Designed miniproteins, single chains. Designs and how they scored, part 57

Each design is a single chain, and the fold is of that chain. pLDDT is the mean over its residues in the fold that is shown.

## One batch from the design tools (miniprotein)

Design m1965
Fold by ESMFold2-Fast:
Structure m1965 (fold): chain A 81 residues (1-81)
Amino acid sequence: SMEELEKLVREASEIFKEIKEILSELPSNDPRAKEIEKKVLELEREILRAYLLRDLETLQRSIKELKEIKKEAEKLKEEYE
């Protein structure tokens, strides 16, 4: 449904914001931070495509992957104290 699609896109938007905030606190030259940024950009494209195609399954999978990337970013931040 459109309601479920909109809910998932809003959830993704919030997680993107959170990841961006974490990455802003990391050294810009860390290759691990750059890899996280690359994954985030790829998922942003996948989520947009899935939304346009109304592909709920792909949206749900992409959001799960996005949550995993957030955990990766949080773990990396912890390594810097």
Scores: mean pLDDT 86

Design m1966
Fold by ESMFold2-Fast:
Structure m1966 (fold): chain A 73 residues (1-73)
Amino acid sequence: MARLEATLTASPEEAAETLAELARRGGASEREVRLLAEATRHEKETGEAPVPADPAEQEALLRAIEAVRRAAE
């Protein structure tokens, strides 16, 4: 998938926008989309994956990632 490969090499903002759009198309809620966009931006800027402090936010982030996969199919 060219969009996913571009996300790996894109700037933090471009990567966050690409994943946010795919998550919305995959049926993610606005909260899940926001968490994914912030996590993507943080990881691209720092090189470290953010670990949400709240287990519910961790689950929401995983659901957003699943939505991206569904939209990419």
Scores: mean pLDDT 70

Design m1967
Fold by ESMFold2-Fast:
Structure m1967 (fold): chain A 100 residues (1-100)
Amino acid sequence: SEIIKKAIEEVKKIIKENPGNLEKVLEEIRKIMDKMKEKNLPEEDQKKLILEITGILLGISPETVRALHAAALAGEATLSEELQAALEKIKKNVLEMAKE
């Protein structure tokens, strides 16, 4: 989907332009997700977008992406909660790297 591709490129740009500023990255990602919801993006496409963003933020962890994809297909995952959990994990990891 062109809309998903544009959203992914915007997320990548936000990450690149805000090195070490996780609060800003999280704020801008939330705005993108809200914008997609306002555009009535199909549920399947919203799930794909969340999985792609999560993969990017985790440094493209194939296991995490697959686990989230499997949970999304089963209808068991709250994708917004999974995204928030992934972002919190990244925040902790980046903070630990900054201390070293």
Scores: mean pLDDT 63

Design m1968
Fold by ESMFold2-Fast:
Structure m1968 (fold): chain A 95 residues (1-95)
Amino acid sequence: NELVKKDLELDKEGGSDVKRVFVHTALVIKEIAVRNKLAKEEEVEKLLMEAFEKVKDEKDAIEAVEEVLEKLGFEESVKKEVLEGIPENLELLQK
């Protein structure tokens, strides 16, 4: 978590809003995956960090999120909820 935050802060100084959205989505994915015992926290964090390295634009972010959700075994309904909840989760995390 701390390493992900540091990498994102460094990228944010020269990066895009899409990376910030990815971070907030990644935190939601991590919470759901760990809470439902789909994977260990360390495994989820590693997968999210690898996905983040591929994110350059909004399309990359969507594809990276979908790939992570598929690898973790998320149901299609939950995938839609995570993607649709991104703006709300972003607002909550900024407060």
Scores: mean pLDDT 69

Design m1969
Fold by ESMFold2-Fast:
Structure m1969 (fold): chain A 50 residues (1-50)
Amino acid sequence: MEVRRRQERQKQLQRLLRQHRNDRRKVYELIVNDPSTPPSVKQQALRLLK
């Protein structure tokens, strides 16, 4: 299992969210469509896209 890589990826995604505050919906869509995104992050993005 790639637990360490998932943790690093999650931190990188949080940085991207900070950069795209005004376009957060677009960022959430990218997160959901990214196959390497951790399930917990996808869940949060899906909730916000709803």
Scores: mean pLDDT 68

Design m1970
Fold by ESMFold2-Fast:
Structure m1970 (fold): chain A 85 residues (1-85)
Amino acid sequence: ELEKVKKEAEELTKKLIELQEKLLELLEKGEEPEEEFKKEVEELVERWAELVDKLMAATEEAKEFAEELYKKATEKQGELFREEL
């Protein structure tokens, strides 16, 4: 079952990165994200955080995997923060 959690967490991490890239594009164009887009981001973040927490609590190997996913997800968030400054 842990392998399924890892795969889902990795897939959600990719989706979060894609959404963050889309948000950066919208901000660069001076466009406001649609409400549906904001809701999708919130739901994905909640699900992703739940899976990451499960991985961090499971085994040392799973914790390291979760930490790597967290770094990947937050890398794009750092770019977004700089753009908003």
Scores: mean pLDDT 73

Design m1971
Fold by ESMFold2-Fast:
Structure m1971 (fold): chain A 131 residues (1-131)
Amino acid sequence: MPVLSKEEVKEELLYIFERAKKLARERARAAGLSQEEIDKILSILDLAQQQALKYIENPTEETLQEAIEEISKKVRELNLSETSMQILIDALTFIATQLQILAAMYNDELLYKAAQFYSEMAREIAKIQKE
């Protein structure tokens, strides 16, 4: 039986996401990035969170691939700097790691799936960075 309700999983996701978003913004400012570049990073994080919420409602390979395609398209269109790409990858990796810790603590399968989702997004964006 799930330890957390789906709503509680969503609340944990939102809390971790807002923390990751704050850390990404602080890191981007410390790196001397423009507000335009910061807004680009945050817009991709917001899209990733929207897709993650869709994925946890229907966690299938098809939903994951649709999310990868949407996020990859936006990343390519925004033409992020190397620094912006690294901040984005680190933020997604932070979310995945925090969710994995919570998943282990609660023994919750949906939190594990959410962690895998963000880990996969970080991996796919890292591939784009090498193109």
Scores: mean pLDDT 87

Design m1972
Fold by ESMFold2-Fast:
Structure m1972 (fold): chain A 68 residues (1-68)
Amino acid sequence: MKVSVVGVRAAEGMPAEEFRAAVRELAARYGATISHLEGRGALLRVPEERAEALAAELRARGFTVTIM
């Protein structure tokens, strides 16, 4: 299975715990694995076909998102 890496950074002023909870929820929803989760940043590995949908949801929550 081919995977994309999605980098995500928390919205300004969001507590780290709230950010981590949101990342875990969305990873579960989109079938992504969390390869890195530290402070206000995360790296997610997701099936290529779901990468854009995951990125759109993260951006809708105010996060900064890069697909790699």
Scores: mean pLDDT 83

Design m1973
Fold by ESMFold2-Fast:
Structure m1973 (fold): chain A 86 residues (1-86)
Amino acid sequence: MFVELIRKKAELALEAARTGDPFEIDVALAMVDMAVGIAKIAGVSAEEAEEMAEVLREAAARSPDPRVAAHLEELAEYFREEAEKL
């Protein structure tokens, strides 16, 4: 469930990154942060955390915008660390 939500929000962030519009990027990143926040509150399995980390890492690698790339990489690292704790 949360993996698919995060994948969709990451794709929106990539679309915003392609426009280069700072406002669209800010809105898209806020949507990603909201999805991540929901996953954190609901709790996730190690398997889900690993999958979310990979989705975010792959999206970051595809970002033409360095700000979007850095933000998605930071969130990917968070889920990678969470998976290792479980």
Scores: mean pLDDT 84

Design m1974
Fold by ESMFold2-Fast:
Structure m1974 (fold): chain A 81 residues (1-81)
Amino acid sequence: MSPFEQALAILESMGFEVEEEFEVLGKKAVLLRRGDVEIALVDFGDRAVLFRRVGDRFVPWSDRPSEEELRAAEELTRRLV
């Protein structure tokens, strides 16, 4: 399985449900929800990147986000908020 498929399976096993499937910056993305928690998972190919909703924005779930991850967060915010 790809890193994206592995991450998705883990999140679903934790009770997250897929609400929407789409693309961001030409990458496969899914919006997932568990209760009041919304997260997005984006397929970067060699890795899967998690984004969390903080108020009216999505932010990378990373202490050192790349420029591409920051651009993906901006596009997720524009699409989903």
Scores: mean pLDDT 83

Design m1975
Fold by ESMFold2-Fast:
Order: C-alpha cells, then sequence, then structure tokens
Structure m1975 (fold): chain A 85 residues (1-85)
C-alpha cells in the first residue's frame, strides 16, 4: 500500500540521516493509517535492509507507543525477530 511504502521511506530516512521531530511526526501519522500487521511488515523490511540500525527502529517504536500502541508493539516485535535471526 502507499501508506506502507511511505512508512518504509520515512523509516529508511531516519536510520540513514537521523530522527527529527518532523520525520517522527510523519511516521506516527503513517502508522495511524496502517494495521499493526502492515506497520510490522514495513519495520521488518527496513530492519533487514539496515541490521546495524535496529536500535534506532526500536527507539522509534518505543517513542510512538503512546500514540499508536498496537502498531508500535507490532513493529518492535518484528524488529526483535530480525535481531534474533
Amino acid sequence: SALREGLKETLREMVENGVTPELFERAVELMKGLSPEDAARAAEEVAREYPEKLDVLLSLARSASREVPEQAAAMAAAVERVRAE
């Protein structure tokens, strides 16, 4: 979906260039429009592209947990699965 691809692009920018308030807000808004499963798939795909940046993705999920708890939990679980492989 366009929202899932948008989340992947936003996550990719964060892991490559750093997390800004603007990118974080964009990621949260994209997560609000996605199922937990679709948000998890976006995070899993980016985690596999950037296995050295998993802590950035986990930190994002933790920070987003107040606004999008189900999407954030699913994303964190997906990143932890990649880390365990």
Scores: mean pLDDT 88

Design m1976
Fold by ESMFold2-Fast:
Structure m1976 (fold): chain A 99 residues (1-99)
Amino acid sequence: MEEEIRKKMIEAVKLLKDKSKENQDKAYELMLEVIREEAKRKGLPDEKIDEIINLFKEAFQKARDDPEKMLEIMETVFAAIVADKSIEEIKKWLDEVLK
């Protein structure tokens, strides 16, 4: 399962580099899957997973015209889940990326 999550993350990063809207939308969908799978692997409850996904969706929408910020948002959310960060800490990290 870890290897499959890693493969999806790598594919999402490659799609963002292409800069097409279709590939950005595909990268977004892959990242939603990556977030859900990693959060479930960490044993997070569904309610907390949905909160993290909503934070990711909001941040990614704000950065839609900036592929570098989109990538940083993806990496930030994934790293925060791996590091067992609280919802409040994830929001703070995303706010810093969006500056």
Scores: mean pLDDT 78

Design m1977
Fold by ESMFold2-Fast:
Structure m1977 (fold): chain A 78 residues (1-78)
Amino acid sequence: MLAGDDVAAIGAALQAAAEEASREKRPNFTVTATHGDATAVAEVQVEELPSGYRARARGTVTGADGQTVELEAEAFVP
């Protein structure tokens, strides 16, 4: 079963990636994050809005036992 600590750590990594992507105005990219036995592949999409930049990181966390959880993180920079 996916450990809550592994999911939380990967979620924090996706949030950090979204925050940096929105701040740096990065193009769309893929990130891989790991914690313990869990691995995630996430797509980060950056959107330019009239009010600023929004980044969304969406990915699937997979544990060693094959359990999966979908995670999403979002950041906005004016």
Scores: mean pLDDT 78

Design m1978
Fold by ESMFold2-Fast:
Structure m1978 (fold): chain A 68 residues (1-68)
Amino acid sequence: MAAEQAKQEEDIAEAKRYGEEAAALDPSWKPTMDNLVEFAQRNPELAPVAKASMKAYLEKLEALKAKA
């Protein structure tokens, strides 16, 4: 139980970090990213999904920046 809770907390923290990095590249998405982090905080079982989604968006934004 404790290990699972620690993993969920880490996933939420990573989701927030990816979301902040993505929002720094595209500020117009900050409200959406913030809402997704808040949702994961209320539903920790979905934290891995939120982390994966935010990471994917960050990777997409970095790829778009790189092609410029």
Scores: mean pLDDT 76

Design m1979
Fold by ESMFold2-Fast:
Structure m1979 (fold): chain A 85 residues (1-85)
Amino acid sequence: IEELRVRYVRLKEELERVGREAYARSGSEELRRLAEETLRRAEEIAYGGERRAREEKDEEILRRGLEEAIRLLEETIEELREALE
């Protein structure tokens, strides 16, 4: 599970960097907002999963939440990178 936590944190930092670069290069407020909204949604998914896992004492809930948040972050990073091509 710690590998997922590390990957989640790394992807959050990457999305922040890619989002800033996308805005700097394009001037697009839409791309900047996409990055910000995705970061917020990913945190809500990860936080919700962690809270439920703690309440139910089920590590599988935490793992699924982190995997879902990671997937969302990866998809948005790719979308922003494609927009910069």
Scores: mean pLDDT 79

Design m1980
Fold by ESMFold2-Fast:
Structure m1980 (fold): chain A 86 residues (1-86)
Amino acid sequence: SPELEETKRFMRLLAAVTTAWLLKRMAEKHPEKFSEEEKQFIDDALARLEAIRARALKTGSISDADLAEVDAIDAQLTAIEKRFLA
């Protein structure tokens, strides 16, 4: 259903936001375990994801371009998370 597909898109966005937020908290607690580039990327990712979330809430949908950006950000955040949790 169109409603279910849109819900899945929002769930992907919220998952990426959650991962970024948790990594930011971990970087604040353990700054020595993150490179400056990783910390900068996490901050940039949060800002970009919040902009996408704001657009999505205003329109009720996530564009394919915004979803592609969410997926790209999530892949990079997941790589940082796996390294941190190793």
Scores: mean pLDDT 88

Design m1981
Fold by ESMFold2-Fast:
Structure m1981 (fold): chain A 88 residues (1-88)
Amino acid sequence: MDVDALKEVRKLLEEAVRALKAGDAQKAIEYLEKAIEIAEKSGSPEMQAVADLAQEALEAAKAGDLQKAILLAQQAIGVIEAAIKVAE
């Protein structure tokens, strides 16, 4: 498991949550798109789950449902944190 990739995706998702809480949907979309790209390239089941949650968060953000986008991005962060603990 690539712990460095997990940590980078977590950082991007944390920045997306911060942008969503600030009402900056466009910046959040940029962070979510970057997180999805890295997660999809990994090919791991954990990263696929993260990519799926981040994609749902991206669609919620595009629809203007910032609260739903925050919840989904936080769920994706939780998957990453669990994966990092297993890898250590």
Scores: mean pLDDT 85

Design m1982
Fold by ESMFold2-Fast:
Structure m1982 (fold): chain A 68 residues (1-68)
Amino acid sequence: SMSAAERAHARALRDYAVAEMRRLGVPEELIEEFERTMTALLEADVSLEEFYAAAERLGRRFREVLAA
């Protein structure tokens, strides 16, 4: 599980990524999927490593979809 500081950092990373995706014109459906998934992980008390791993998996999937 994450410490309070790690949770604050993870939340900030989620918010930064969402803002960056909007700035870059990523489709709304993908942004909503990312935000929903990462918020659920923050609520589920996963480790910071698990949070990073999930963000990386979603990022790879979105890059593949957007490159097609």
Scores: mean pLDDT 84

Design m1983
Fold by ESMFold2-Fast:
Structure m1983 (fold): chain A 85 residues (1-85)
Amino acid sequence: ASEEEAREFKELLTKFFENLDKVSKEMREKIGKILEELIEKVPIAGEVIQKLKENKPVSISDVLEILNKEPELVEELIKLLKEAL
C-alpha cells in the first residue's frame, strides 16, 4: 500500500467517526464488525482506531502497517466507508 492510500483510509475513518449519527444502523454494524476483525488481527489497529475516534494525531506509517497486514479487510472497509459517507 502507498502513503496516499493510507491517508485516504485515515480520512475516511475520521469522517466516519465524526458522522456516526448520520450513518445508517446497518452500515455502522457492518463497518463495526470489520473494524473488530482488524483490531483482533493487527495489534496496532486498536490504538490507531481509538486515536482517530478521539481526534488525536496518528502516524501514516502506523496506518500503512495496518493496510499491509490485512489488505483485504482494509479494501472491504474502504468500500463500505465510501458507501456510508
Scores: mean pLDDT 83

Design m1984
Fold by ESMFold2-Fast:
Structure m1984 (fold): chain A 62 residues (1-62)
Amino acid sequence: TFTGEAEVDGVKVTGVLDGLQLTISFERPLTGELKKKAEEAGRRAALQAALEALQAQLQAAL
């Protein structure tokens, strides 16, 4: 499980990637265009966290 955090217009966004399932949570309820921006930011943060963790594990294995 990988967790990444981002901030969109002052709102904390948490993205959790568990296998192929991505869950995005917001500090407060969001709607419309702000929700879409926050979802994209959370997705990027979760994927970046997964990439960084994988790179660290590969370096430790070498």
Scores: mean pLDDT 78

Design m1985
Fold by ESMFold2-Fast:
Structure m1985 (fold): chain A 84 residues (1-84)
Amino acid sequence: GALSPEEARERAERLIEELRRLVEELERLKANLTKENVTQLTATAIRAAGLGFELLLLGEHLEKAGDLETAERLRAALEEAGLT
């Protein structure tokens, strides 16, 4: 079965926080890009993209479940991350 509305909200909040942390890490790596950390930059970018896709699907689920406030916060986080 699908996530309950409460589980979906909790998951969205957790993943939004994780996305914000990954974006912060990407900005730090970009600001001090070296040969040594380019692999970490690439890996972090791939993780952020995958998380963004998961959040897009979760946002659709939240909207259909009627949790428009959490869906809007999720979309705002994706926009801040440059994923929308």
Scores: mean pLDDT 81

Design m1986
Fold by ESMFold2-Fast:
Structure m1986 (fold): chain A 86 residues (1-86)
Amino acid sequence: SPETLSIGITAQRHKGTATATVAVVNERGELLELKTLPEFDSVDEAFEAARRWAREWIREKGFRVVSEEEWETDDVKTSVLRAERV
């Protein structure tokens, strides 16, 4: 089976600004990277910035995105990406 990663993206509003966090974990559940992007005007802007960062990180490490699942509430936008080694 190809080597896989799970990438969690969460963007949320706090006190008038939005922040996003990206967590990258391997098949064993080990945290490989944790990135926080602060100070956006909206949850959508924070989410898209984090998604761009995550996709670039995946590409630079020799992986490709094979699936994406997204969930949204009023104040929180979340995505889980699965990536496989190229």
Scores: mean pLDDT 87

Design m1987
Fold by ESMFold2-Fast:
Structure m1987 (fold): chain A 67 residues (1-67)
Amino acid sequence: IEELEKRYDEAVEKLREFGKELNAKYPGKSLEEILASLTPEEQKRYDELVGEVGDAARELAEALRKS
């Protein structure tokens, strides 16, 4: 469980860091406005990071349910 929690925390931190980079690139915009303004490359990276968080959350939830 601790290893799965660490993977989830790392995935969340990577997504958070990418969010900070987007805020720096698109200053003064809301998250919704930033997401609407993303390049195809930025959108793909965001989708990858969201997917990593989702996968880690699913694995952690399954482990907790069976514990």
Scores: mean pLDDT 78

Design m1988
Fold by ESMFold2-Fast:
Structure m1988 (fold): chain A 75 residues (1-75)
Amino acid sequence: AMEKALEEARKKVREIAKPYAGDWARHLARLAQALGMEELAEKLRELSKYVHTDEKAFEELERIQDELEAAVAAR
C-alpha cells in the first residue's frame, strides 16, 4: 500500500518537475563535483540530456539525489 502510494506520488512529481529536471540535474552535478565525486557529476551531466523525455532517466536522477544526500550526511 505505502509502496504503491509512493510510486504514484513520484509519477506526479515527475510530471510536474520534468520541465525543470535538466536544471535539477545540473545543480546536482555541481554538488557532486564540489564533493569530489567526479564520476557521479559526469553521470548527472549525461542524465540532463534525457530527463525531459525519459522516465527512467528521471527516476535515476532521484536515486542519485538520495546518494548525494547520504554522502553529505556522512561528512
Scores: mean pLDDT 73

Design m1989
Fold by ESMFold2-Fast:
Structure m1989 (fold): chain A 86 residues (1-86)
Amino acid sequence: DLREKLSEKELEIIRRILEIQAEAARRTAALAAERGLTGGALEEAGAEAMLELLRKEAEEAEKKGDLELAEVLRKLAEELEKWRKE
């Protein structure tokens, strides 16, 4: 069980990341359906949606004083942006 190997805080962070991923997927699917996006265009739209949500949620976490969540989300956004630019 993941709960046995992770702190309660780490599990909360994972749940938030999964919620953000689900929202990014919904947004990407809607754009794909609306605009007929495939291949690299679909992949780029997905990455852009995820990046926007990660940055927004990191800012919101920081405002709430959840500095640990904010740092994790910022690092994920940084890694995703680095991947896109490579």
Scores: mean pLDDT 79

Design m1990
Fold by ESMFold2-Fast:
Structure m1990 (fold): chain A 59 residues (1-59)
Amino acid sequence: SAAASAAAGAQARRLIEEEGLDERAANSVQNAGVRAVALGQSAADAAKATEDGGRRGRE
């Protein structure tokens, strides 16, 4: 959905910019968000999945 995609994108951008994720970690965050949206997840769940992907990718 548009809401889930927007929420995932906003969370990914926040993690990349505020937590200083490198390109590899940024790709992991983006892939997690895309997967959540593809599975029909709610906006909240998509944002959470995106954040979880970023946590794995960061130091």
Scores: mean pLDDT 65

Design m1991
Fold by ESMFold2-Fast:
Structure m1991 (fold): chain A 68 residues (1-68)
Amino acid sequence: PLPRLSDEQVQQELQSLRDLVEESERKEKEGDLRGAAVYRTAAQILGIGVMLNYPEAREEVEELIKKA
């Protein structure tokens, strides 16, 4: 069984995911494709962790990862 996160903890993890996606987009706009890829990979790893621990957030996580 997966450990359950509180709604507050899930929102904190989702905010961290949004921050990583925003950094990826910013780096891509700056022409730093390698930097963008690093943040995108970090967002994917964090997103998978959130989905495994809070499956109800899966759709939101998948939409955030698509933006990276």
Scores: mean pLDDT 77

Design m1992
Fold by ESMFold2-Fast:
Structure m1992 (fold): chain A 66 residues (1-66)
Amino acid sequence: SKEEYLELIDSVGKQLLKAGVPQDVVDRIVERSRQYLEENPDASPQEFLDQLSLITQEVADEAARR
């Protein structure tokens, strides 16, 4: 459900902040994840989890270059 996806995004964001990831970077991950969900309302839980992982990796790679 959408509520479960939003809770997962929030949980991931909190963990990244605790790990020292900047707030702006976390906001970018959250925004891209929400955008994917809005554009793909029929995405399966597995598809959403895979995409969230991909978005997180991509943004983290960009942050590492800073």
Scores: mean pLDDT 78

Design m1993
Fold by ESMFold2-Fast:
Structure m1993 (fold): chain A 89 residues (1-89)
Amino acid sequence: GAAEKAREAAEEALRYAELATEYVKQGDAEKGLEYARRAVEYGREALRYSDLAGGDRESTSAGVGAILAGIGEAFEAGLLLGKPELSEL
């Protein structure tokens, strides 16, 4: 059901967030950003399915964590890609 799909999506989001972190640490900003975007997409699906399931706390918590991790890695990858506008902050 929706709760099971929320858990599956949350697990995939966490896996992609971990991969994004590893690639950014290795200096592969392009792969890091790609996996970070996938983590965010799966995290959003986890939250959506959690809502449909009536607010499964475990699935929602994992999904939020994955979204935040994915966004963080995407931001770090963006900085590593040397966007000049970010150097003015």
Scores: mean pLDDT 66

Design m1994
Fold by ESMFold2-Fast:
Structure m1994 (fold): chain A 81 residues (1-81)
Amino acid sequence: MEARKREIAERLREALLRLGELQVEELRKQGAPEEELERLREAIREQAERWAREVEEADEEEAERAEKMAERLEEEARKME
C-alpha cells in the first residue's frame, strides 16, 4: 500500500502542476499581470505538495479518492491541450 500511495501522490502532483501551468498560460493570454501569474504558480506548487503529502499519510479509502482526483485532473489538462 505504501508504494501505491506514493505513486498516487506523485501522479496527483504532476497532474495538478500540469493543469496549473496550462491555466497560467491561459490567464497570461487574457492579460493577467506577471506578478499575479507568479503568485498563482507558487500557490499551485504549494497545493500540489500539500495534496501529495496528504495522500501519502491517508488511509486506503482516501488514497482511492485521490487516485480518481488525479484521473480527473489529467482529463482536464488533456482538454486544455
Scores: mean pLDDT 80

Design m1995
Fold by ESMFold2-Fast:
Structure m1995 (fold): chain A 64 residues (1-64)
Amino acid sequence: GAAVRDALETASPRTRRALQEALASILEGKPLSPRELAEKYGISVATASRMVRLARATAEENRA
């Protein structure tokens, strides 16, 4: 959706990769936690939590 595009346009490359990884993990049935993404990509837990939330919303929108 538009919110995901807006976030990607302003996000650093690491934040974009974190969003893509979160989405892929949800689609595979093994969702990553915000803490795991934050540690893996060197981003804040708050940013990782936002990316996980956007990924879940995107996955549900495509499934509904």
Scores: mean pLDDT 73

Design m1996
Fold by ESMFold2-Fast:
Structure m1996 (fold): chain A 74 residues (1-74)
Amino acid sequence: MRLSPEEQELLDRFLEAFSRAPPEVQEALLQAAADRDVDRLLALAREVLRRQGFSDETVDRIVALLRRQAAEGA
């Protein structure tokens, strides 16, 4: 539940990327989260981050954080 400063930075980067995504992609991400479809959520998150020029290393770190948050919520 509590994020480290590094995890908070990664989450902030993801939220910024999400806010800049096209409306249809934002809706798809929100729907995946509502459906608790973790695989779809992570796939969409990877695509959004890569399209915005994030490195593969940063994408993997953000996706790992999102997967952990989803697992803790189950």
Scores: mean pLDDT 79

Design m1997
Fold by ESMFold2-Fast:
Structure m1997 (fold): chain A 100 residues (1-100)
Amino acid sequence: SVEDFVAQVEAIVEELAKTLSEEAAAEIRKLLAEFKEKAKGASFKELAELLLEFHERIREIVAKEAETLSDEEKKKLAEKFHEYQQKLEDVLEEIRQKAE
């Protein structure tokens, strides 16, 4: 269901947020709340589009945080973001399959 996919996205995003600064985590959680609200009553096609937009905004927040970090911290953040991206892409693919 749409609600099951939203719950999966929330879990994936919260795992990423815990690895970031409090400011970046708060910004991402605000975007997550907006995503959850927009997902209410959405079709699977609309949910896929919303998730792609949400993911791009998270990438921008992570990129901005990376600019403030040491090279070693940037490498660790890049590894965590890669894990996040792979999990999110798997969910997005499943949503797209349901949209057809």
Scores: mean pLDDT 87

Design m1998
Fold by ESMFold2-Fast:
Structure m1998 (fold): chain A 85 residues (1-85)
Amino acid sequence: SMEVEELKRRIDELERRAVDLYNEAVARNASPDLRRQINQLQLMLGNIRDLFTYYSDDPKKLEEIREMIRDAERLLEEVERQLRA
Protein backbone atom coordinates (compact mmCIF):
# COMPACT_ATOMS: atom_id res chain seq x y z
CA SER A 1 0.00 0.00 0.00
CA MET A 2 1.04 3.65 -0.37
CA GLU A 3 1.04 4.00 3.43
CA VAL A 4 3.44 1.06 3.88
CA GLU A 5 5.72 2.44 1.12
CA GLU A 6 5.67 5.90 2.77
CA LEU A 7 6.60 4.47 6.19
CA LYS A 8 9.36 2.31 4.65
CA ARG A 9 10.88 5.38 2.95
CA ARG A 10 10.74 7.36 6.23
CA ILE A 11 12.40 4.51 8.18
CA ASP A 12 15.13 4.07 5.52
CA GLU A 13 15.80 7.84 5.53
CA LEU A 14 15.92 8.03 9.35
CA GLU A 15 18.35 5.09 9.52
CA ARG A 16 20.61 6.73 6.90
CA ARG A 17 20.51 10.13 8.67
CA ALA A 18 21.19 8.51 12.06
CA VAL A 19 24.35 6.81 10.69
CA ASP A 20 25.51 10.14 9.18
CA LEU A 21 24.76 11.89 12.48
CA TYR A 22 26.69 9.31 14.52
CA ASN A 23 29.73 9.66 12.22
CA GLU A 24 29.54 13.49 12.44
CA ALA A 25 29.26 13.35 16.25
CA VAL A 26 32.33 11.08 16.47
CA ALA A 27 34.31 13.36 14.09
CA ARG A 28 33.36 16.43 16.18
CA ASN A 29 34.07 14.68 19.52
CA ALA A 30 30.49 15.48 20.64
CA SER A 31 29.54 15.56 24.34
CA PRO A 32 28.67 12.30 26.18
CA ASP A 33 25.09 13.57 26.57
CA LEU A 34 24.70 14.11 22.81
CA ARG A 35 26.16 10.65 22.11
CA ARG A 36 23.60 9.13 24.54
CA GLN A 37 20.81 10.86 22.59
CA ILE A 38 22.16 9.37 19.33
CA ASN A 39 22.32 5.91 20.98
CA GLN A 40 18.69 6.37 22.11
CA LEU A 41 17.73 7.32 18.53
CA GLN A 42 19.46 4.19 17.15
CA LEU A 43 17.63 1.96 19.68
CA MET A 44 14.29 3.59 18.72
CA LEU A 45 15.02 3.00 15.02
CA GLY A 46 15.88 -0.67 15.69
CA ASN A 47 12.52 -1.13 17.45
CA ILE A 48 10.69 0.65 14.59
CA ARG A 49 12.41 -1.57 11.98
CA ASP A 50 11.46 -4.76 13.89
CA LEU A 51 7.82 -3.69 14.30
CA PHE A 52 7.63 -2.72 10.61
CA THR A 53 9.21 -6.02 9.47
CA TYR A 54 6.74 -8.21 11.44
CA TYR A 55 3.56 -6.12 11.69
CA SER A 56 3.26 -3.93 8.54
CA ASP A 57 -0.01 -5.76 7.70
CA ASP A 58 -1.64 -4.67 11.02
CA PRO A 59 -3.39 -1.26 10.84
CA LYS A 60 -3.08 -0.67 14.61
CA LYS A 61 0.63 -1.49 14.50
CA LEU A 62 1.08 0.86 11.50
CA GLU A 63 -0.42 3.67 13.63
CA GLU A 64 1.99 2.78 16.49
CA ILE A 65 4.92 2.70 14.02
CA ARG A 66 3.92 6.13 12.63
CA GLU A 67 3.93 7.60 16.16
CA MET A 68 7.36 6.05 16.86
CA ILE A 69 8.68 7.46 13.56
CA ARG A 70 7.45 10.95 14.56
CA ASP A 71 9.24 10.64 17.94
CA ALA A 72 12.44 9.48 16.20
CA GLU A 73 12.21 12.39 13.69
CA ARG A 74 11.88 14.88 16.59
CA LEU A 75 14.87 13.40 18.43
CA LEU A 76 16.97 13.38 15.24
CA GLU A 77 16.11 17.05 14.52
CA GLU A 78 17.01 18.04 18.12
CA VAL A 79 20.35 16.17 17.97
CA GLU A 80 21.18 17.76 14.59
CA ARG A 81 20.38 21.20 16.07
CA GLN A 82 22.63 20.59 19.11
CA LEU A 83 25.49 19.19 16.98
CA ARG A 84 25.38 22.19 14.57
CA ALA A 85 24.99 24.91 17.25
Scores: mean pLDDT 88

Design m1999
Fold by ESMFold2-Fast:
Structure m1999 (fold): chain A 84 residues (1-84)
Amino acid sequence: SLSEQLRSLIYALGDAILNGDEDTAIQKANDIIELLKSNDLKTISKGVLSELFNITLFSRKIASEPVYEKLKEIRKLLENEYGL
């Protein structure tokens, strides 16, 4: 399902951020952005979207600048469509 695909990407993104793997974090963030832009967010579990929103709250202390820019883009997509 889309919710399962997104959850897998969320897990991989969070892991990459916490391990300082910038290249993987950027790749997974881009995969998430593409999934969100290509699908109706209402078809995705609210719980999964909430998990994603929580990751976008990682500060510049945790996420590098390039990753932080991707997190801001994801957050804007969630806020505009879902109020998260």
Scores: mean pLDDT 82

